Designed miniproteins, single chains, continued (5). Designs and how they scored, part 40

Each design is a single chain, and the fold is of that chain. pLDDT is the mean over its residues in the fold that is shown.

## One batch from the design tools (miniprotein)

Design m17365
Fold by ESMFold2-Fast:
Structure m17365 (fold): chain A 74 residues (1-74)
Amino acid sequence: KLQDLLRVIGLILRLIGLEEDVRNDPSLSEEQKEKAIKIIREAIKRALALVDQGNYVEAINVLERAIEEVERLR
């Protein structure tokens, strides 16, 4: 329970850092940046809703998938 919460927090912090990396990446187009940022923000929003429901496993899965999708766009 506590370990799952700490993992969710760690993944959210990873995505926040990834949003900064995307914003500061001169090799990405504005459209690529907007798409990546949207994926990040929707994933964080979804994960927080799942945490509120007590579904930490699905929250972790959503955040991990978002990291993979954003890294694939770079």
Scores: mean pLDDT 86

Design m17366
Fold by ESMFold2-Fast:
Structure m17366 (fold): chain A 78 residues (1-78)
Amino acid sequence: MKAAVDITGLSREDAEELAREAKSLGANAVVTEHGVAHVGITGLSPEAALRLAQRALEKGATATVVVDGKIVLSEKKR
């Protein structure tokens, strides 16, 4: 099974580091910045996706994890 992770609100440095880790796991990762850094990751295992999302949340970012078309994690900072 493959998972996707969408992360918003990291610093550029943290976003690039997370994208690099995702790529090392064989996933695709794209970093964009329009006022805040956004990282889109596809092709992770569900476990790896949740691990990366939790790391982003610990840094105060917003993270959404989708596994098999289902949202399994969606946390937003208000």
Scores: mean pLDDT 77

Design m17367
Fold by ESMFold2-Fast:
Structure m17367 (fold): chain A 71 residues (1-71)
Amino acid sequence: ASGFDYLLQGMEALSRNDTEAAVRYFLQAYELDPRLVDQALVELRKALEDPNSKIDKAVVEKVIAALEAKR
C-alpha cells in the first residue's frame, strides 16, 4: 500500500475515534511518505483548535503526539 492509502485509513479511523488504529495508520503513512503526513498535521492541528470539530480532541492530540515523536 502507498503512504496515501495509509493516510486515508488513518483519517477513517480518526473519524471513528479509533485512537489505536489512527496512530498505527498515520505512523505507517509517515514512514512511507513523511511529506504527506506533514500536510496532514496542519489539518489535525486545525481540528484540535476547532471547537465545532466532530472528532474527539483527545484522539487528535494522541495522533499528533505520536507523529511528532517520530520527528
Scores: mean pLDDT 78

Design m17368
Fold by ESMFold2-Fast:
Structure m17368 (fold): chain A 50 residues (1-50)
Amino acid sequence: KDELLREHEEYLKILDDQIDYLKSKGQYGGAAFFEDLKKRLTEALQEELE
C-alpha cells in the first residue's frame, strides 16, 4: 500500500512538472489535459485503495 502510493506520487510529480512547463509556455490547453489526467489517476488510485 505505502509502496504503491510512493510510486504513484513520483509519477504525479512528473505530471506536475509537465503541467508547470506547459503553463510557462502559455500552453494552457495542454496543461489542462495533464491536469485532467492527474485527476483521473488520483481517482483511480483512491478507488483502488478504498
Scores: mean pLDDT 77

Design m17369
Fold by ESMFold2-Fast:
Order: structure tokens, then C-alpha cells, then sequence
Structure m17369 (fold): chain A 85 residues (1-85)
């Protein structure tokens, strides 16, 4: 389904920006605010348990895709898992 793939890509992009950002947390907050998120939504997004749950859902979704997509997207998921900590 194209809608599910688009949701996956948007979620993966958001997580990559959050966990891959090496600058202070305020830079991540500024980016999310520019994307239209409220301060309360940003606090929820940045909770480690919520990031982990979202990452787990992305990993589960990747497992439903054809093998070629799994091979392409698995390195992204593994990178996000390493960056989370």
C-alpha cells in the first residue's frame, strides 16, 4: 500500500532527524516547531520510550515488505537503533 509506505518514510525521516541530530536538543525542538508541532507534542516525541516504540513499529513494518525493500531499509533501522542511545 502506497499510503503505508509514505507513512513509513515520513516516520523514518522524522526519527532520523531526531536520533541523528548531533547538535543540542534545542535544534531538534526548533526543527519540530517549524514543522508545526506544539511544545507538548515535541516533549512527547522526544521521550525515549516513545521513540523506541515508533522505531519498533517501523522495524515491524519493514518485515512486511518485499525482500528487496527489507535489504534497503534494514541498514536505516539498524542505524536508528544505534543512534537512539
Amino acid sequence: HMEELLDFLNEAYLLERIVGEKRPEEVIRKILKQMGYSDEEIEEFLKKENIKKRLDRLEAFVKTLPPSFQEDLKPLIERLKKELE
Scores: mean pLDDT 69

Design m17370
Fold by ESMFold2-Fast:
Structure m17370 (fold): chain A 68 residues (1-68)
Amino acid sequence: SMSEQTSRANQMRDGLIGRLRELAERFPEHRAELDGMIDDLRASRSLSPKDAWAVIQAVVDRLDALSR
């Protein structure tokens, strides 16, 4: 359901924001990129569940690329 999709998106978003904050403190060379990802996740709260989930996936993909 839409409510279940919203709940999952919110849970994943909050978890990612927490993780990205920790990474930004540990890796100052990546702070600007990580802060940008946090901003994208925060902005996604105003989107539909589908669009919010797309932003979450894009951040996951960016984080995976950054780990290389």
Scores: mean pLDDT 82

Design m17371
Fold by ESMFold2-Fast:
Parts: structure tokens; C-alpha cells; sequence
Structure m17371 (fold): chain A 63 residues (1-63)
């Protein structure tokens, strides 16, 4: 999978899980996804950019 495919997968997972998880459960789930992204993407700057996009998606879902 490409970095872009991994990002798209993570964003879709967050959107789906937001439908069934509480705000606190969703935050915990996203922390797990961030860990997987950091482990899967060796470029720290690229990983950090994706993590920021995940945090922005979560913020939008919790507004």
C-alpha cells in the first residue's frame, strides 16, 4: 500500500468508527491508528502530516 492509500484507509476507518464509538472511545481508537501510521511510514515528516490530517478529521467529527 502507498502512503496515500494508508491515509485514505485511516480516514475511512475514523469516519466509520465515529458512527458507533463515543467521543472518548474514538479518541483512543485514533491514538492506535497514529501508532500504526508511525510504525508503517519511516519518514517522520510524512507520518506527522498524515497524523495532523487524522486529528483535523476527528475535530470535525466531534464539532
Amino acid sequence: ATVEELKEFALEEIREMSKILSDEQLKKYVEGLKFVIKQSIPDKEEAEKIIEELDEEVKKLLE
Scores: mean pLDDT 81

Design m17372
Fold by ESMFold2-Fast:
Structure m17372 (fold): chain A 88 residues (1-88)
Amino acid sequence: SHMEKLLEEQRKQAEIDREIRLGLAEIVLGVTKVSLERTEDPELQKLNEELIEKVERYIAALEAGADPAEIDRLWKEIHELMKKIMEK
């Protein structure tokens, strides 16, 4: 059935999207932890600690199958904080 194939493709795409989001979050978490260990700037330490907490919440939300709106909200917070860190 063409409808069964479409539903299967949609499920596979959702799985891929989730895996990509988790993979990117894990990379951000890893890089941020290394940055925190290497920085002596108290303001950068605070920003990196806050970023770790936000990324961990984002990963937990993805794993829990949270609402898309909540996932997008958490990602926006992460993105804004990453911009602040990069502008230093």
Scores: mean pLDDT 84

Design m17373
Fold by ESMFold2-Fast:
Structure m17373 (fold): chain A 67 residues (1-67)
Amino acid sequence: SASELRLKKMQLALEALEQQRKLIAAGMPVDKAGFEALTAYLKGLLAIDPNNETVKSALEAMEKAKG
């Protein structure tokens, strides 16, 4: 269903963002364009649902990793 597809897309984006966070924390180079596309997508989800604590926490963890 469309709802299942949206949830799966959000999960994949969160997993991809977490992998980028781990690379940044390890001092490894990252794909800036891909990273910005992932954060823009997740910020868009947060704008629609500001109470999505999973997305909010993932974005906050990423900002902390960026220093």
Scores: mean pLDDT 79

Design m17374
Fold by ESMFold2-Fast:
Structure m17374 (fold): chain A 95 residues (1-95)
Amino acid sequence: SIDEFVREVVDIAEEAAREYEKTGDPKYIDEGVRRAEELTREFLSRHSDEEAQEAVGRLGVRRMGVIMSSSNSNLVLAMEKVYQAVFRVVEEHLR
């Protein structure tokens, strides 16, 4: 479902941010990006273009919330990388 997909992407982004903040190791961002890209491709294989656009809109609101509420540049960087990876995969699919 769209709700499940949005929640799972948020969880991946938050996990990548937590681990990157603690360690400074970019491997946690890379793993978060990889997991989010795989999840997004699976979602797109089972959902319509309209559902994909709705999911992007909901994640865009979540991304904006993180940027506006956090002063931690490492946390924002890690979450931003994960969200942007999802948006890129959806954009490429819809072309």
Scores: mean pLDDT 86

Design m17375
Fold by ESMFold2-Fast:
Structure m17375 (fold): chain A 70 residues (1-70)
Amino acid sequence: MGELPLALIELQVAHLVSKYPGLSRREAEVYVLHEIFGGSYEQVAEYLGMSVGTVRKILKRAKKKIAEQE
């Protein structure tokens, strides 16, 4: 993916954390980068400085928390 717009990422993260009580900032960051911006697991892992396995685990938690509130 190209350079990510940091301000837009922050805006989307803040929005999700406000909309979904109990969603952590890290869970929102992984969700925004993967689901909204279309980053691969590898791209999100590199961007956030974590393993691909950690990204998958956090994304699963984020999706569950969002689905439980929709």
Scores: mean pLDDT 80

Design m17376
Fold by ESMFold2-Fast:
Structure m17376 (fold): chain A 56 residues (1-56)
Amino acid sequence: DLQRRSDGLERSARQLQQNADRLTRDPSRRDDAVVSQQGYQGSLQSSQRYRDLYLS
């Protein structure tokens, strides 16, 4: 189910964004913040892709 996968990825993206925001407040955790931001962007892009497939 593409819709279910899209919803799951969107929830994961929100979790990663919250973690990234938390980590960016600590310069010593810059690398962790970058990884979380990359994960957020990837999940968001995948969610959009699955949504497009579901709607098509």
Scores: mean pLDDT 68

Design m17377
Fold by ESMFold2-Fast:
Parts: C-alpha cells; structure tokens; sequence
Structure m17377 (fold): chain A 94 residues (1-94)
C-alpha cells in the first residue's frame, strides 16, 4: 500500500487517510521527545510506520512510503501540536 506525504496534515486527517488505505492504527502515545515516543511506540508490537506530531520538531519534507496491506501504524504526539511533522518507516530498531 502506498502512503502519501502526510507532512503538514492535521492528526485527524492523517489518521483518516491511513485508515482509508487499510492500515491499522495500533496505538497513540504522548511523550516529551521523539526518542521516548518511538520507544513507547515500539512496545505496541510490530509497528511498520510511526507518525510524529510535534510543534517542537521542524517539518521534514516527506515522500510516499510503501507498506504491506494491514501494516501497523503508531502515532506519537510531542507537545501541543496537531500537525504531522515527521513520518518514520519502521524496520528493526527504534
């Protein structure tokens, strides 16, 4: 499944687009930093994609990502933002 560029989208919009593609949101975590959030997200099981929502992390230009049908997504929120700033493809360790 091809995931479009979600950078700059609202959390609700990004979540809806991922669910529309047949991806599973396995959980949402709130953390003080990206590293802590990614660690918590990894504990939700085998996560294929992490959306980082933050007002503290500059938006990084993203591209499309290709995932397996039914791939698992975690959402990490840092600070008080509702806008996607980073998309990280899972693939071993974080």
Amino acid sequence: VKVPNLIGKKKAEAKAELEKLGLTIVGEVKADSVDKGLLQASQLGNVDLVLVISDKVPAVPGGSVTLKKGAKVAIVTIGNSDTVSLVIAGGGKY
Scores: mean pLDDT 71

Design m17378
Fold by ESMFold2-Fast:
Structure m17378 (fold): chain A 67 residues (1-67)
Amino acid sequence: MTTLVPSVSDAEKAAMARVEQATDEAVTKFHQMLKATGDARKALQAQTNAALEAYARARAEVDELRR
């Protein structure tokens, strides 16, 4: 059974959208990192880590809004 957008607050939807955005950015940066070498790879690894931190923050925001 597929579930599409249950009853959820607008604030939670906004936080979920941030999770989606952070996830997409992390995946994109990670993919670029795998193709890079040297200093470029280090920079993209830092960007990937930053995107994962943004994802963690957005997820915590969703968890807070669930309470």
Scores: mean pLDDT 77

Design m17379
Fold by ESMFold2-Fast:
Structure m17379 (fold): chain A 65 residues (1-65)
Amino acid sequence: GAARDAAAQAHLDRVKEEYERLKKESPELYEKNKQKLIADAQGARDAGSPAVAARATELEKEIEK
């Protein structure tokens, strides 16, 4: 499990980084990429541990706002 969890955490780190950057720098690109960012977070949730799933769910809610 640890390698899969580490990969899922790294994936969520990248999704969060892209989300925060797009939201701050380019609202138009944020809207265009919103569904992709949600899908990327969902992928990590489905593959990860309960801790990863909780983080992914929180990130999805932030992106959907």
Scores: mean pLDDT 77

Design m17380
Fold by ESMFold2-Fast:
Structure m17380 (fold): chain A 74 residues (1-74)
Amino acid sequence: SPSPIEMANAFRDQMLGLMESRGASQSVIDEVQAEFDRLIDEIKRNRASREETIALLGRLSDWVQDKLDEELRR
């Protein structure tokens, strides 16, 4: 099974790729990347469990989707 950090990195790569493919601006992509970097650092510092990581990624996913919807007016 993937580690919490591996899960977070894989999810980040998928979300950033999706945003780029949908034509999100570089400023929005940079903002989302900064939030993922912050979250990954927090996971490392706090030694978050898989369950905690899934919950954190779920909340981040909702925030990213809102940002993408604002950017693209979906």
Scores: mean pLDDT 82

Design m17381
Fold by ESMFold2-Fast:
Structure m17381 (fold): chain A 65 residues (1-65)
Amino acid sequence: ATITDLLNEIDKLISEIREITDPKSIEELLNKAESLLKDLSKLGVAPDTALEVVDDLIDAAMDAL
């Protein structure tokens, strides 16, 4: 997968997390997002790009809780 493909998948997960009110579903989506972040790390993504993704994930999770 390309970096763009992984970022698009993460964006979809962020949107899904924001719409979900069930804590278990949020946990499952966060686990999937963690897997995608590990894949991005293996591709050597710039630190600023990785931080933006992490901030978006945290924001989405906090909004969903």
Scores: mean pLDDT 68

Design m17382
Fold by ESMFold2-Fast:
Structure m17382 (fold): chain A 107 residues (1-107)
Amino acid sequence: LDELIEEFKEILEEASKRKLPKGFGFRVVELIEKLKEAMKTASPEDKDLLLFMLGLAYQILGQHAPGLVENESELGMKLLSRALKLLQTSTNPRLIELYNYVLSLKL
């Protein structure tokens, strides 16, 4: 999980600075597949965090590399909306910390 969080943060930093190297979209797709795989075995506590990361990753993909995956931008918006609602009731400090980190970036 910690490795996925670090990889996710790296992608967020690249997107926020508009440093979009060749293959950026494919790296985001690879992260999405890793996150989906992690969700299958994740604890309930980690699933909220993974849903937030997955939703935002789809949103980044839709904004910066549209067309690589069909319909996933819509799925990403639904997942992100759900994750944001979870933030209102969540006591998971890791999720709150990651959300505040995202807000600090100029996406």
Scores: mean pLDDT 71

Design m17383
Fold by ESMFold2-Fast:
Structure m17383 (fold): chain A 69 residues (1-69)
Amino acid sequence: MTVQQLLNLAEKYIQGGDEEGAIKALEQALKLDPSVQTLNQAASLYELLIKAFPESANAYNQLAKVYEK
């Protein structure tokens, strides 16, 4: 699966209400390509995830990890 496919899959999971699926897809995308471009795209999707699940500490924690160098 390509990075772009994983990012698209994460967005679909967010729309479908699957927080765990979204986080897993984003983590896999970053493992395949830890570039600044992928980090920026993943960060935007984590922000969407936080908006969809505002009470979730998990999404908040994952966003913090994305900004680690």
Scores: mean pLDDT 76

Design m17384
Fold by ESMFold2-Fast:
Structure m17384 (fold): chain A 68 residues (1-68)
Amino acid sequence: QQELEELSREVSDLAASSPEKREAVTAAALARGAEVEVEDGRVVLYFAPDTPLEEQRAALRAALEAGR
């Protein structure tokens, strides 16, 4: 749980750092089946309630990698 929360925060922070990184993060997350929302100017990723934790971690890591 804490690892997913930390990854989610890192993804949001990375997406906030530049428009290009936000686009890369969003595209990677959508490709992995995540739902992307903008809340108060920050990108937040959501997953279906039945999404395995391993898939959530993979999607978050892919988004971070794309935004590098």
Scores: mean pLDDT 77

Design m17385
Fold by ESMFold2-Fast:
Structure m17385 (fold): chain A 112 residues (1-112)
Amino acid sequence: GLTEEQKEQVLKLLDEIERHVKQGFKALFNGDSKSAIEHLQKAIESAEQLIELARQVNNPRLLRLAEEIREILEELLEIAKRGLKDEDILRLIGLVLRLIGLLLDIRRLVEE
């Protein structure tokens, strides 16, 4: 299993991803694409740190979940770069629900 220090590092990175995604969505729905892009890029940076941590601790489940989070964040970033259209709203909601599920799966993995 993960050490207590490694668990704290994972939870900190998840909190950073959640914070930046929330700020990115707030910016996106306010028509501030520049701010949305900046926040989603910060969320991706945190996901990349989580991937590196997963590799260092040799945890293949954490690695897979972290890589899936990065992929979803990259899709959200592409929506932000194009600017949010009404057509994108259902896709955006689906990506967010998948992201929430993955973040919850990692929290459960760490708390075990």
Scores: mean pLDDT 88

Design m17386
Fold by ESMFold2-Fast:
Structure m17386 (fold): chain A 97 residues (1-97)
Amino acid sequence: SIEEEIRRLEEEVRRLARELGLDEERVEELLEKLRKEKEPIEVLIILKELRFQLELELRALREGVEDDEEWQRRAEEEALRFQKELEEERERLKEEA
């Protein structure tokens, strides 16, 4: 279950990174490092955070507001809310372990 979710998130991160024009080799190095240095639950949470951040960047680029200070402030507020949700999910996953 957790491994399947990690694999799905890795593919989503790769797809978003490609759409943003990020270096595929660097993305693969990051994903490999996460798997090597972190426990599966931590990898899952980090990948969810990374996917969220990449989706925000892609949305900003598509709307032409990537340099807008108001957008950046709202994105940071949304990221803080998402961090709280990830913390709650981390606790739920630990209960299953």
Scores: mean pLDDT 78

Design m17387
Fold by ESMFold2-Fast:
Structure m17387 (fold): chain A 66 residues (1-66)
Amino acid sequence: MSSQLRQQVDDSHRQFVEHVRSGDGEGARRSLRQLLTASRGLGQDAYDDAVQRTNDSANRIAIERS
């Protein structure tokens, strides 16, 4: 169970980054929803880590596009 949720978190984070880089806002929204839902299933620490990773990725992409 937990290993499947961890895989979903990693896959969703990767998809989120790809969608944000390509300018696909709808794809990014779907991937973010999947990421947060799966990470909540893993517990609070996993959720907090997923939020931090997402913020770091979004900030990096924003800097790259500036």
Scores: mean pLDDT 76

Design m17388
Fold by ESMFold2-Fast:
Structure m17388 (fold): chain A 96 residues (1-96)
Amino acid sequence: KSKKIEELLKKAREHLLKAVGHIIRSIGLEIDGDLEGAIKSLDLAIEHLEEAVRALREALELSEDPELKAKLQKEIEDLEEMIKKVKERKEKLRKE
C-alpha cells in the first residue's frame, strides 16, 4: 500500500506540473492573440488537473495515516478550486 501511495503521489505531481505548463502556454497564446490555441491549452490543463485529482483520491482511499489523509483532502479541494477557475477562464475566452 505504501509503495502504491508513493506512485500515486508522483503521478499527481507529474500531472500538476503538466497542467501548470499548459496554463502558462495559454497565457502566452492569449498575449499573441491566439484565443483558439489558448482555449485548447486550458482544455489540456483541465485534463491534467482532473488526472491529478483522481490520483490523489486513490491515494486518500489507500492511506491509513490520518495526517496524510487530511493533507490529501486539502490538496484535492485546492485542485478542484483550480479546475473551477481554469474552466471560468476558458468560458471567458470563448465569449471573446
Scores: mean pLDDT 88

Design m17389
Fold by ESMFold2-Fast:
Order: C-alpha cells, then sequence, then structure tokens
Structure m17389 (fold): chain A 89 residues (1-89)
C-alpha cells in the first residue's frame, strides 16, 4: 500500500490562540511527522501508529497554508495536500 497523509485543521483561529493540526496516515506506520506553516517546520508529536498532532501559535493575522511531510517505519515518505487556515485579529 502507498503511504498517504491527510491534515485536519480548523478553518480559522484567533491570533495567539493554539492552532491544533492533526495528521492522519494510511498505508504505513508513522516514524516521523513534520507540519509546515507557510514553509516553516513544526515538529509533530506521534500519538499513535497512524496519527500525529502539532500545536502552532500564530501571532500575525493572515491566511496560512499548512502541509505535512511524514515518513513511515518501512521508509516511505508522503506529503499531504495543503489546507488553508485564516488567523483572525
Amino acid sequence: PTLSASLQAPASVGVGETLVVTDTITGGKLKSATVFVDGKPYDATLISDNVAVASVTITEPGTYTVTSKVTSTDGQTATSAPVQVTVLD
């Protein structure tokens, strides 16, 4: 099976509030996960074989693109489709 990653994030969050990004994988067991917000890396915590969670605080209002890169224990790598989050002032 091919490794795949999908992200869940709220459509909007307040400035200075914690943005929780959940990354769910299929086709493998998670070895590492990194979440990218406008290309800036944030480490995700592995909470199961198939789920990682990152907590990000954004202090500037705007629209941000969130992606993830994951590696499985069998050496596969996958990148999620992008999701957009609006940070409200």
Scores: mean pLDDT 85

Design m17390
Fold by ESMFold2-Fast:
Structure m17390 (fold): chain A 90 residues (1-90)
Amino acid sequence: MTQEELVAEAIELYKNGGGENLDRAAALFAQLDPEAQRRLLLELAKILAKKAAEQVKTEEEREHIEKALEEIIEEMGFDEEEKEEIKKEL
């Protein structure tokens, strides 16, 4: 399985959703080069934000999810431009 195939597989697992799929996506992430890891993290964060936005009905819920994502983004090492791309999906 190539680096690109691992990224694509992880994205599909995340799109399908569920804790097991998310755990598997994280395991695939650990097998990637740093450049591909950054790309995968950005795509996963965007998917998570979009999925969360679809489930919220109130502005308060959106703010709560945004704060949670910002904490996760800090741990993952995203820069301000990447954070803006993720927030765009909210």
Scores: mean pLDDT 72

Design m17391
Fold by ESMFold2-Fast:
Structure m17391 (fold): chain A 78 residues (1-78)
Amino acid sequence: LEELRRGVAEVIREKARELEREGLTETARQLFELARRVEEAESMEELGRHVQEAVDLLNRAGRTQLAMDLMVEVAKVQ
């Protein structure tokens, strides 16, 4: 779980940095906060909930491709 948490959090931070470069600073800040919550997740269910929140946030921001990329990359984390 710990290794999975770190890997998933890093994927979310990468997406947050991309949004920050695009000037979407508020959405990026929310993603950085979700990455922190992922690192603090006590269960797989809690981790999955935070990942879904990140996907929903990206979709609401109109970054549907980034949301899809996040889901694919998270699924590949070991």
Scores: mean pLDDT 82

Design m17392
Fold by ESMFold2-Fast:
Structure m17392 (fold): chain A 72 residues (1-72)
Amino acid sequence: SAEELLKRAEEIYKKIHEKVKNSVVNNAQEAVRVTSQSLRAIGLYVQTELYIKKGDMEGAKKAVDEMEEVLK
């Protein structure tokens, strides 16, 4: 359901955000990596909500699945 997909996306986003928040940026390469992961997670979260608003449940599910891959 749309409600379950949004809840799952929010939980994944919170986990990614917590990992980024607790990271120590020691050099330029690490800063780029952390920033890239954060931006990707935000983009996928927004895309999930947009797909649900359009009634594209398959697109929403794929976006949430991609958010889970960011945690890896």
Scores: mean pLDDT 75

Design m17393
Fold by ESMFold2-Fast:
Structure m17393 (fold): chain A 100 residues (1-100)
Amino acid sequence: MSPEMEDAENVVEGFKKLVEKISKDLSEEDKEKLEEILKETEEKVSKAKTPEEKLELLIEGTEKIIEIIKNSDIDEETKEYHLNLLEIVKEKLKEKLKSL
């Protein structure tokens, strides 16, 4: 595999683990929405043919998750914590996309 493709796959695994951690603090309804976005993102990424497309799809998935967290009925402190982590992930994904 090319180094660029392996880097994208490592980012996908990191993203999945972060989403799994966030889901533990969410309501059942928001957790279901989060799991649906994760599944859709993973399916789209698996079908993507270029590292650029994979990263763009991960950024899109991250933005959708940010929107769920912003609209969730969780406490403000937990919400701010998760949003801060997701914004860091989004920035890292954008930096990787620019490096390609």
Scores: mean pLDDT 78

Design m17394
Fold by ESMFold2-Fast:
Structure m17394 (fold): chain A 100 residues (1-100)
Amino acid sequence: LEEELRRLIEEFVELLEELKAETDPAKRDQIFTELLEVLGRIARLALEAGVPEEEVERWQRKLMAALFEARRAAEAGDAARADEYVARATELLQEILEKV
């Protein structure tokens, strides 16, 4: 379970880096969809590990907010802003891993 969660978090971080670097809108939409799918799997594993539902919902809200801002920054070509929100999402994911 912990090892599977670590693998999903690594996959999520890789997708975040792809999102901020991608200039094609169609590919960016695909990456964003993949990020949402992986987030759903992370949430499911956290619930199976016994993390309270309210805590998982709080993480999902914060991660979703960071993802939307990162996507907007990528669309605007604002690399510094994209980097900021990718860093915030990565920090949240590390906190999730520590709680499982």
Scores: mean pLDDT 80

Design m17395
Fold by ESMFold2-Fast:
Structure m17395 (fold): chain A 100 residues (1-100)
Amino acid sequence: SIDEIIKKLKEIIERAHELINRAQDLLERARELNDTELAEQIEKLVDDMNKKLNELLDQLYEAIDNKSSKEELEQILNQMQEVVDEAGQQLKALEAQLNA
């Protein structure tokens, strides 16, 4: 149902916001340590995630407006979930680098 699609979208966006908050904390710490390279990597990760999510969100709204199939909507949501999951893994690696 459309309500299930909206619920999944909200969960993905909430996870993305949590990642951005965690990335901002790591960015501040990297800057305090004068780790310019790590700071740039964190900023790029957030920017890349936001660009991909915004593009997919536009595709999702277009698909809803065009009355696309549930399968097509779920494919876009799955791609959004993959973007957030990949960003989370990359952020975890950068966090480990900072703590090394």
Scores: mean pLDDT 88

Design m17396
Fold by ESMFold2-Fast:
Structure m17396 (fold): chain A 88 residues (1-88)
Amino acid sequence: MKEVEELIEEVRELAKQIKDDRVRNLLLEAVNYVEELSKSTDIIKAIGLVIRTIGLIIDAEQLAPKDPIVQQAIKKLREAMKLALKSI
């Protein structure tokens, strides 16, 4: 839980450095779904949250494929999602 919370905070901090409002909002929405996933005990709900998070990550990667801040935020989001899923 604490490691997931730290990764979520790091993603939110990285998102503040993103100048494109669309990309920033996609990553903030994705981190909110990962936070909800970390608190979920329902496996069906968890699957839905994972699918939504992956979709938002793909959209962010397509809009900013060469932005190192976006790439770092996505890497941390994927790690947080993996850790959250292991707790279900």
Scores: mean pLDDT 84

Design m17397
Fold by ESMFold2-Fast:
Structure m17397 (fold): chain A 100 residues (1-100)
Amino acid sequence: SEIEEILKEAIELEKELYKLLKENPEVPQSWVDAEETIIKTLEEELKSGKLSKDEAIGLLHAIAQIEREMAEKSKNQEVKEALLKHAEKLEELRRRAEEI
């Protein structure tokens, strides 16, 4: 399903971000834990196969908002730029979901 492919791409993006956040000592442990929870949520939704288009759009938007909030609070420029870049990629996946 097209939604399943979008969720798979979102999971890979979040795993990349999780690794970057985990490797940066300035990142609060709560942000690392939040990204782990996001990945688990996306994997659970993918496994269920029941996520609607509108639910996928809402989920991708919610994750992008969390990442933007983390970026605003970040004092590390590399971390801030990574969070904003990943939020933008999630918005691109959301736009692709809207075209289904």
Scores: mean pLDDT 87

Design m17398
Fold by ESMFold2-Fast:
Structure m17398 (fold): chain A 72 residues (1-72)
Amino acid sequence: MVTATFQIPAYISEEEAKKIAEEVSKETGARVELKVNPDLKTVTITVTGSREEVVRAALLAANRILEADAKK
Protein backbone atom coordinates (compact mmCIF):
# COMPACT_ATOMS: atom_id res chain seq x y z
CA MET A 1 0.00 0.00 0.00
CA VAL A 2 1.19 3.49 -0.97
CA THR A 3 0.17 6.97 0.22
CA ALA A 4 0.70 10.08 -1.93
CA THR A 5 -0.01 13.67 -0.83
CA PHE A 6 0.12 16.74 -3.06
CA GLN A 7 -1.49 20.18 -3.44
CA ILE A 8 -3.34 21.75 -6.36
CA PRO A 9 -4.10 25.46 -6.80
CA ALA A 10 -7.91 25.44 -6.92
CA TYR A 11 -10.81 27.14 -5.20
CA ILE A 12 -13.63 24.70 -4.43
CA SER A 13 -16.04 24.28 -1.52
CA GLU A 14 -15.77 21.60 1.18
CA GLU A 15 -19.03 20.14 -0.22
CA GLU A 16 -17.50 19.88 -3.72
CA ALA A 17 -14.34 18.32 -2.25
CA LYS A 18 -16.37 15.72 -0.31
CA LYS A 19 -18.34 14.77 -3.45
CA ILE A 20 -15.16 14.46 -5.56
CA ALA A 21 -13.39 12.38 -2.88
CA GLU A 22 -16.37 9.99 -2.64
CA GLU A 23 -16.75 9.64 -6.43
CA VAL A 24 -13.03 9.06 -7.06
CA SER A 25 -12.79 6.55 -4.19
CA LYS A 26 -15.71 4.57 -5.67
CA GLU A 27 -14.32 4.68 -9.23
CA THR A 28 -10.70 3.73 -8.37
CA GLY A 29 -10.92 1.71 -5.13
CA ALA A 30 -8.36 4.02 -3.50
CA ARG A 31 -8.94 5.95 -0.27
CA VAL A 32 -9.16 9.62 -1.25
CA GLU A 33 -9.07 12.53 1.20
CA LEU A 34 -9.37 16.15 0.07
CA LYS A 35 -8.68 19.13 2.32
CA VAL A 36 -9.65 22.58 1.04
CA ASN A 37 -7.81 25.73 2.08
CA PRO A 38 -9.93 28.65 0.85
CA ASP A 39 -7.53 31.29 2.22
CA LEU A 40 -4.65 29.94 0.10
CA LYS A 41 -6.94 28.77 -2.73
CA THR A 42 -5.42 25.29 -2.61
CA VAL A 43 -6.68 21.72 -2.23
CA THR A 44 -4.55 19.06 -0.53
CA ILE A 45 -5.09 15.59 -2.00
CA THR A 46 -4.15 12.45 -0.04
CA VAL A 47 -4.56 9.10 -1.81
CA THR A 48 -3.93 5.65 -0.29
CA GLY A 49 -4.10 2.28 -2.07
CA SER A 50 -2.15 0.08 -4.43
CA ARG A 51 0.33 1.82 -6.76
CA GLU A 52 -2.10 1.56 -9.70
CA GLU A 53 -5.07 2.79 -7.62
CA VAL A 54 -3.05 5.74 -6.28
CA VAL A 55 -1.93 6.83 -9.78
CA ARG A 56 -5.47 6.59 -11.21
CA ALA A 57 -7.09 8.27 -8.19
CA ALA A 58 -4.52 11.10 -8.07
CA LEU A 59 -5.01 11.95 -11.76
CA LEU A 60 -8.81 11.66 -11.61
CA ALA A 61 -9.10 13.73 -8.41
CA ALA A 62 -6.80 16.44 -9.81
CA ASN A 63 -8.83 16.60 -13.05
CA ARG A 64 -12.19 16.80 -11.24
CA ILE A 65 -10.96 19.47 -8.80
CA LEU A 66 -9.72 21.67 -11.68
CA GLU A 67 -13.00 21.12 -13.59
CA ALA A 68 -15.06 22.10 -10.53
CA ASP A 69 -12.98 25.27 -10.05
CA ALA A 70 -13.26 26.18 -13.77
CA LYS A 71 -17.10 25.99 -13.68
CA LYS A 72 -17.34 28.87 -11.17
Scores: mean pLDDT 83

Design m17399
Fold by ESMFold2-Fast:
Structure m17399 (fold): chain A 58 residues (1-58)
Amino acid sequence: SNFENSRKKLIEELEKKDPELAKKVKQAIDDFVSRRQAENEKLKAEIEKLKAEIEKLN
């Protein structure tokens, strides 16, 4: 299943019927994705920090 392809098709259809609404929906999705990516990067950094602390205990 291609959630990304389905999303793209829905946005393209929305852009044809209501371009202003399509712009707002796309922006909301982009904002959501950006926040999730930032949180994932933060968690990866914390994992690496914990690995380094565990290494010091050995």
Scores: mean pLDDT 79

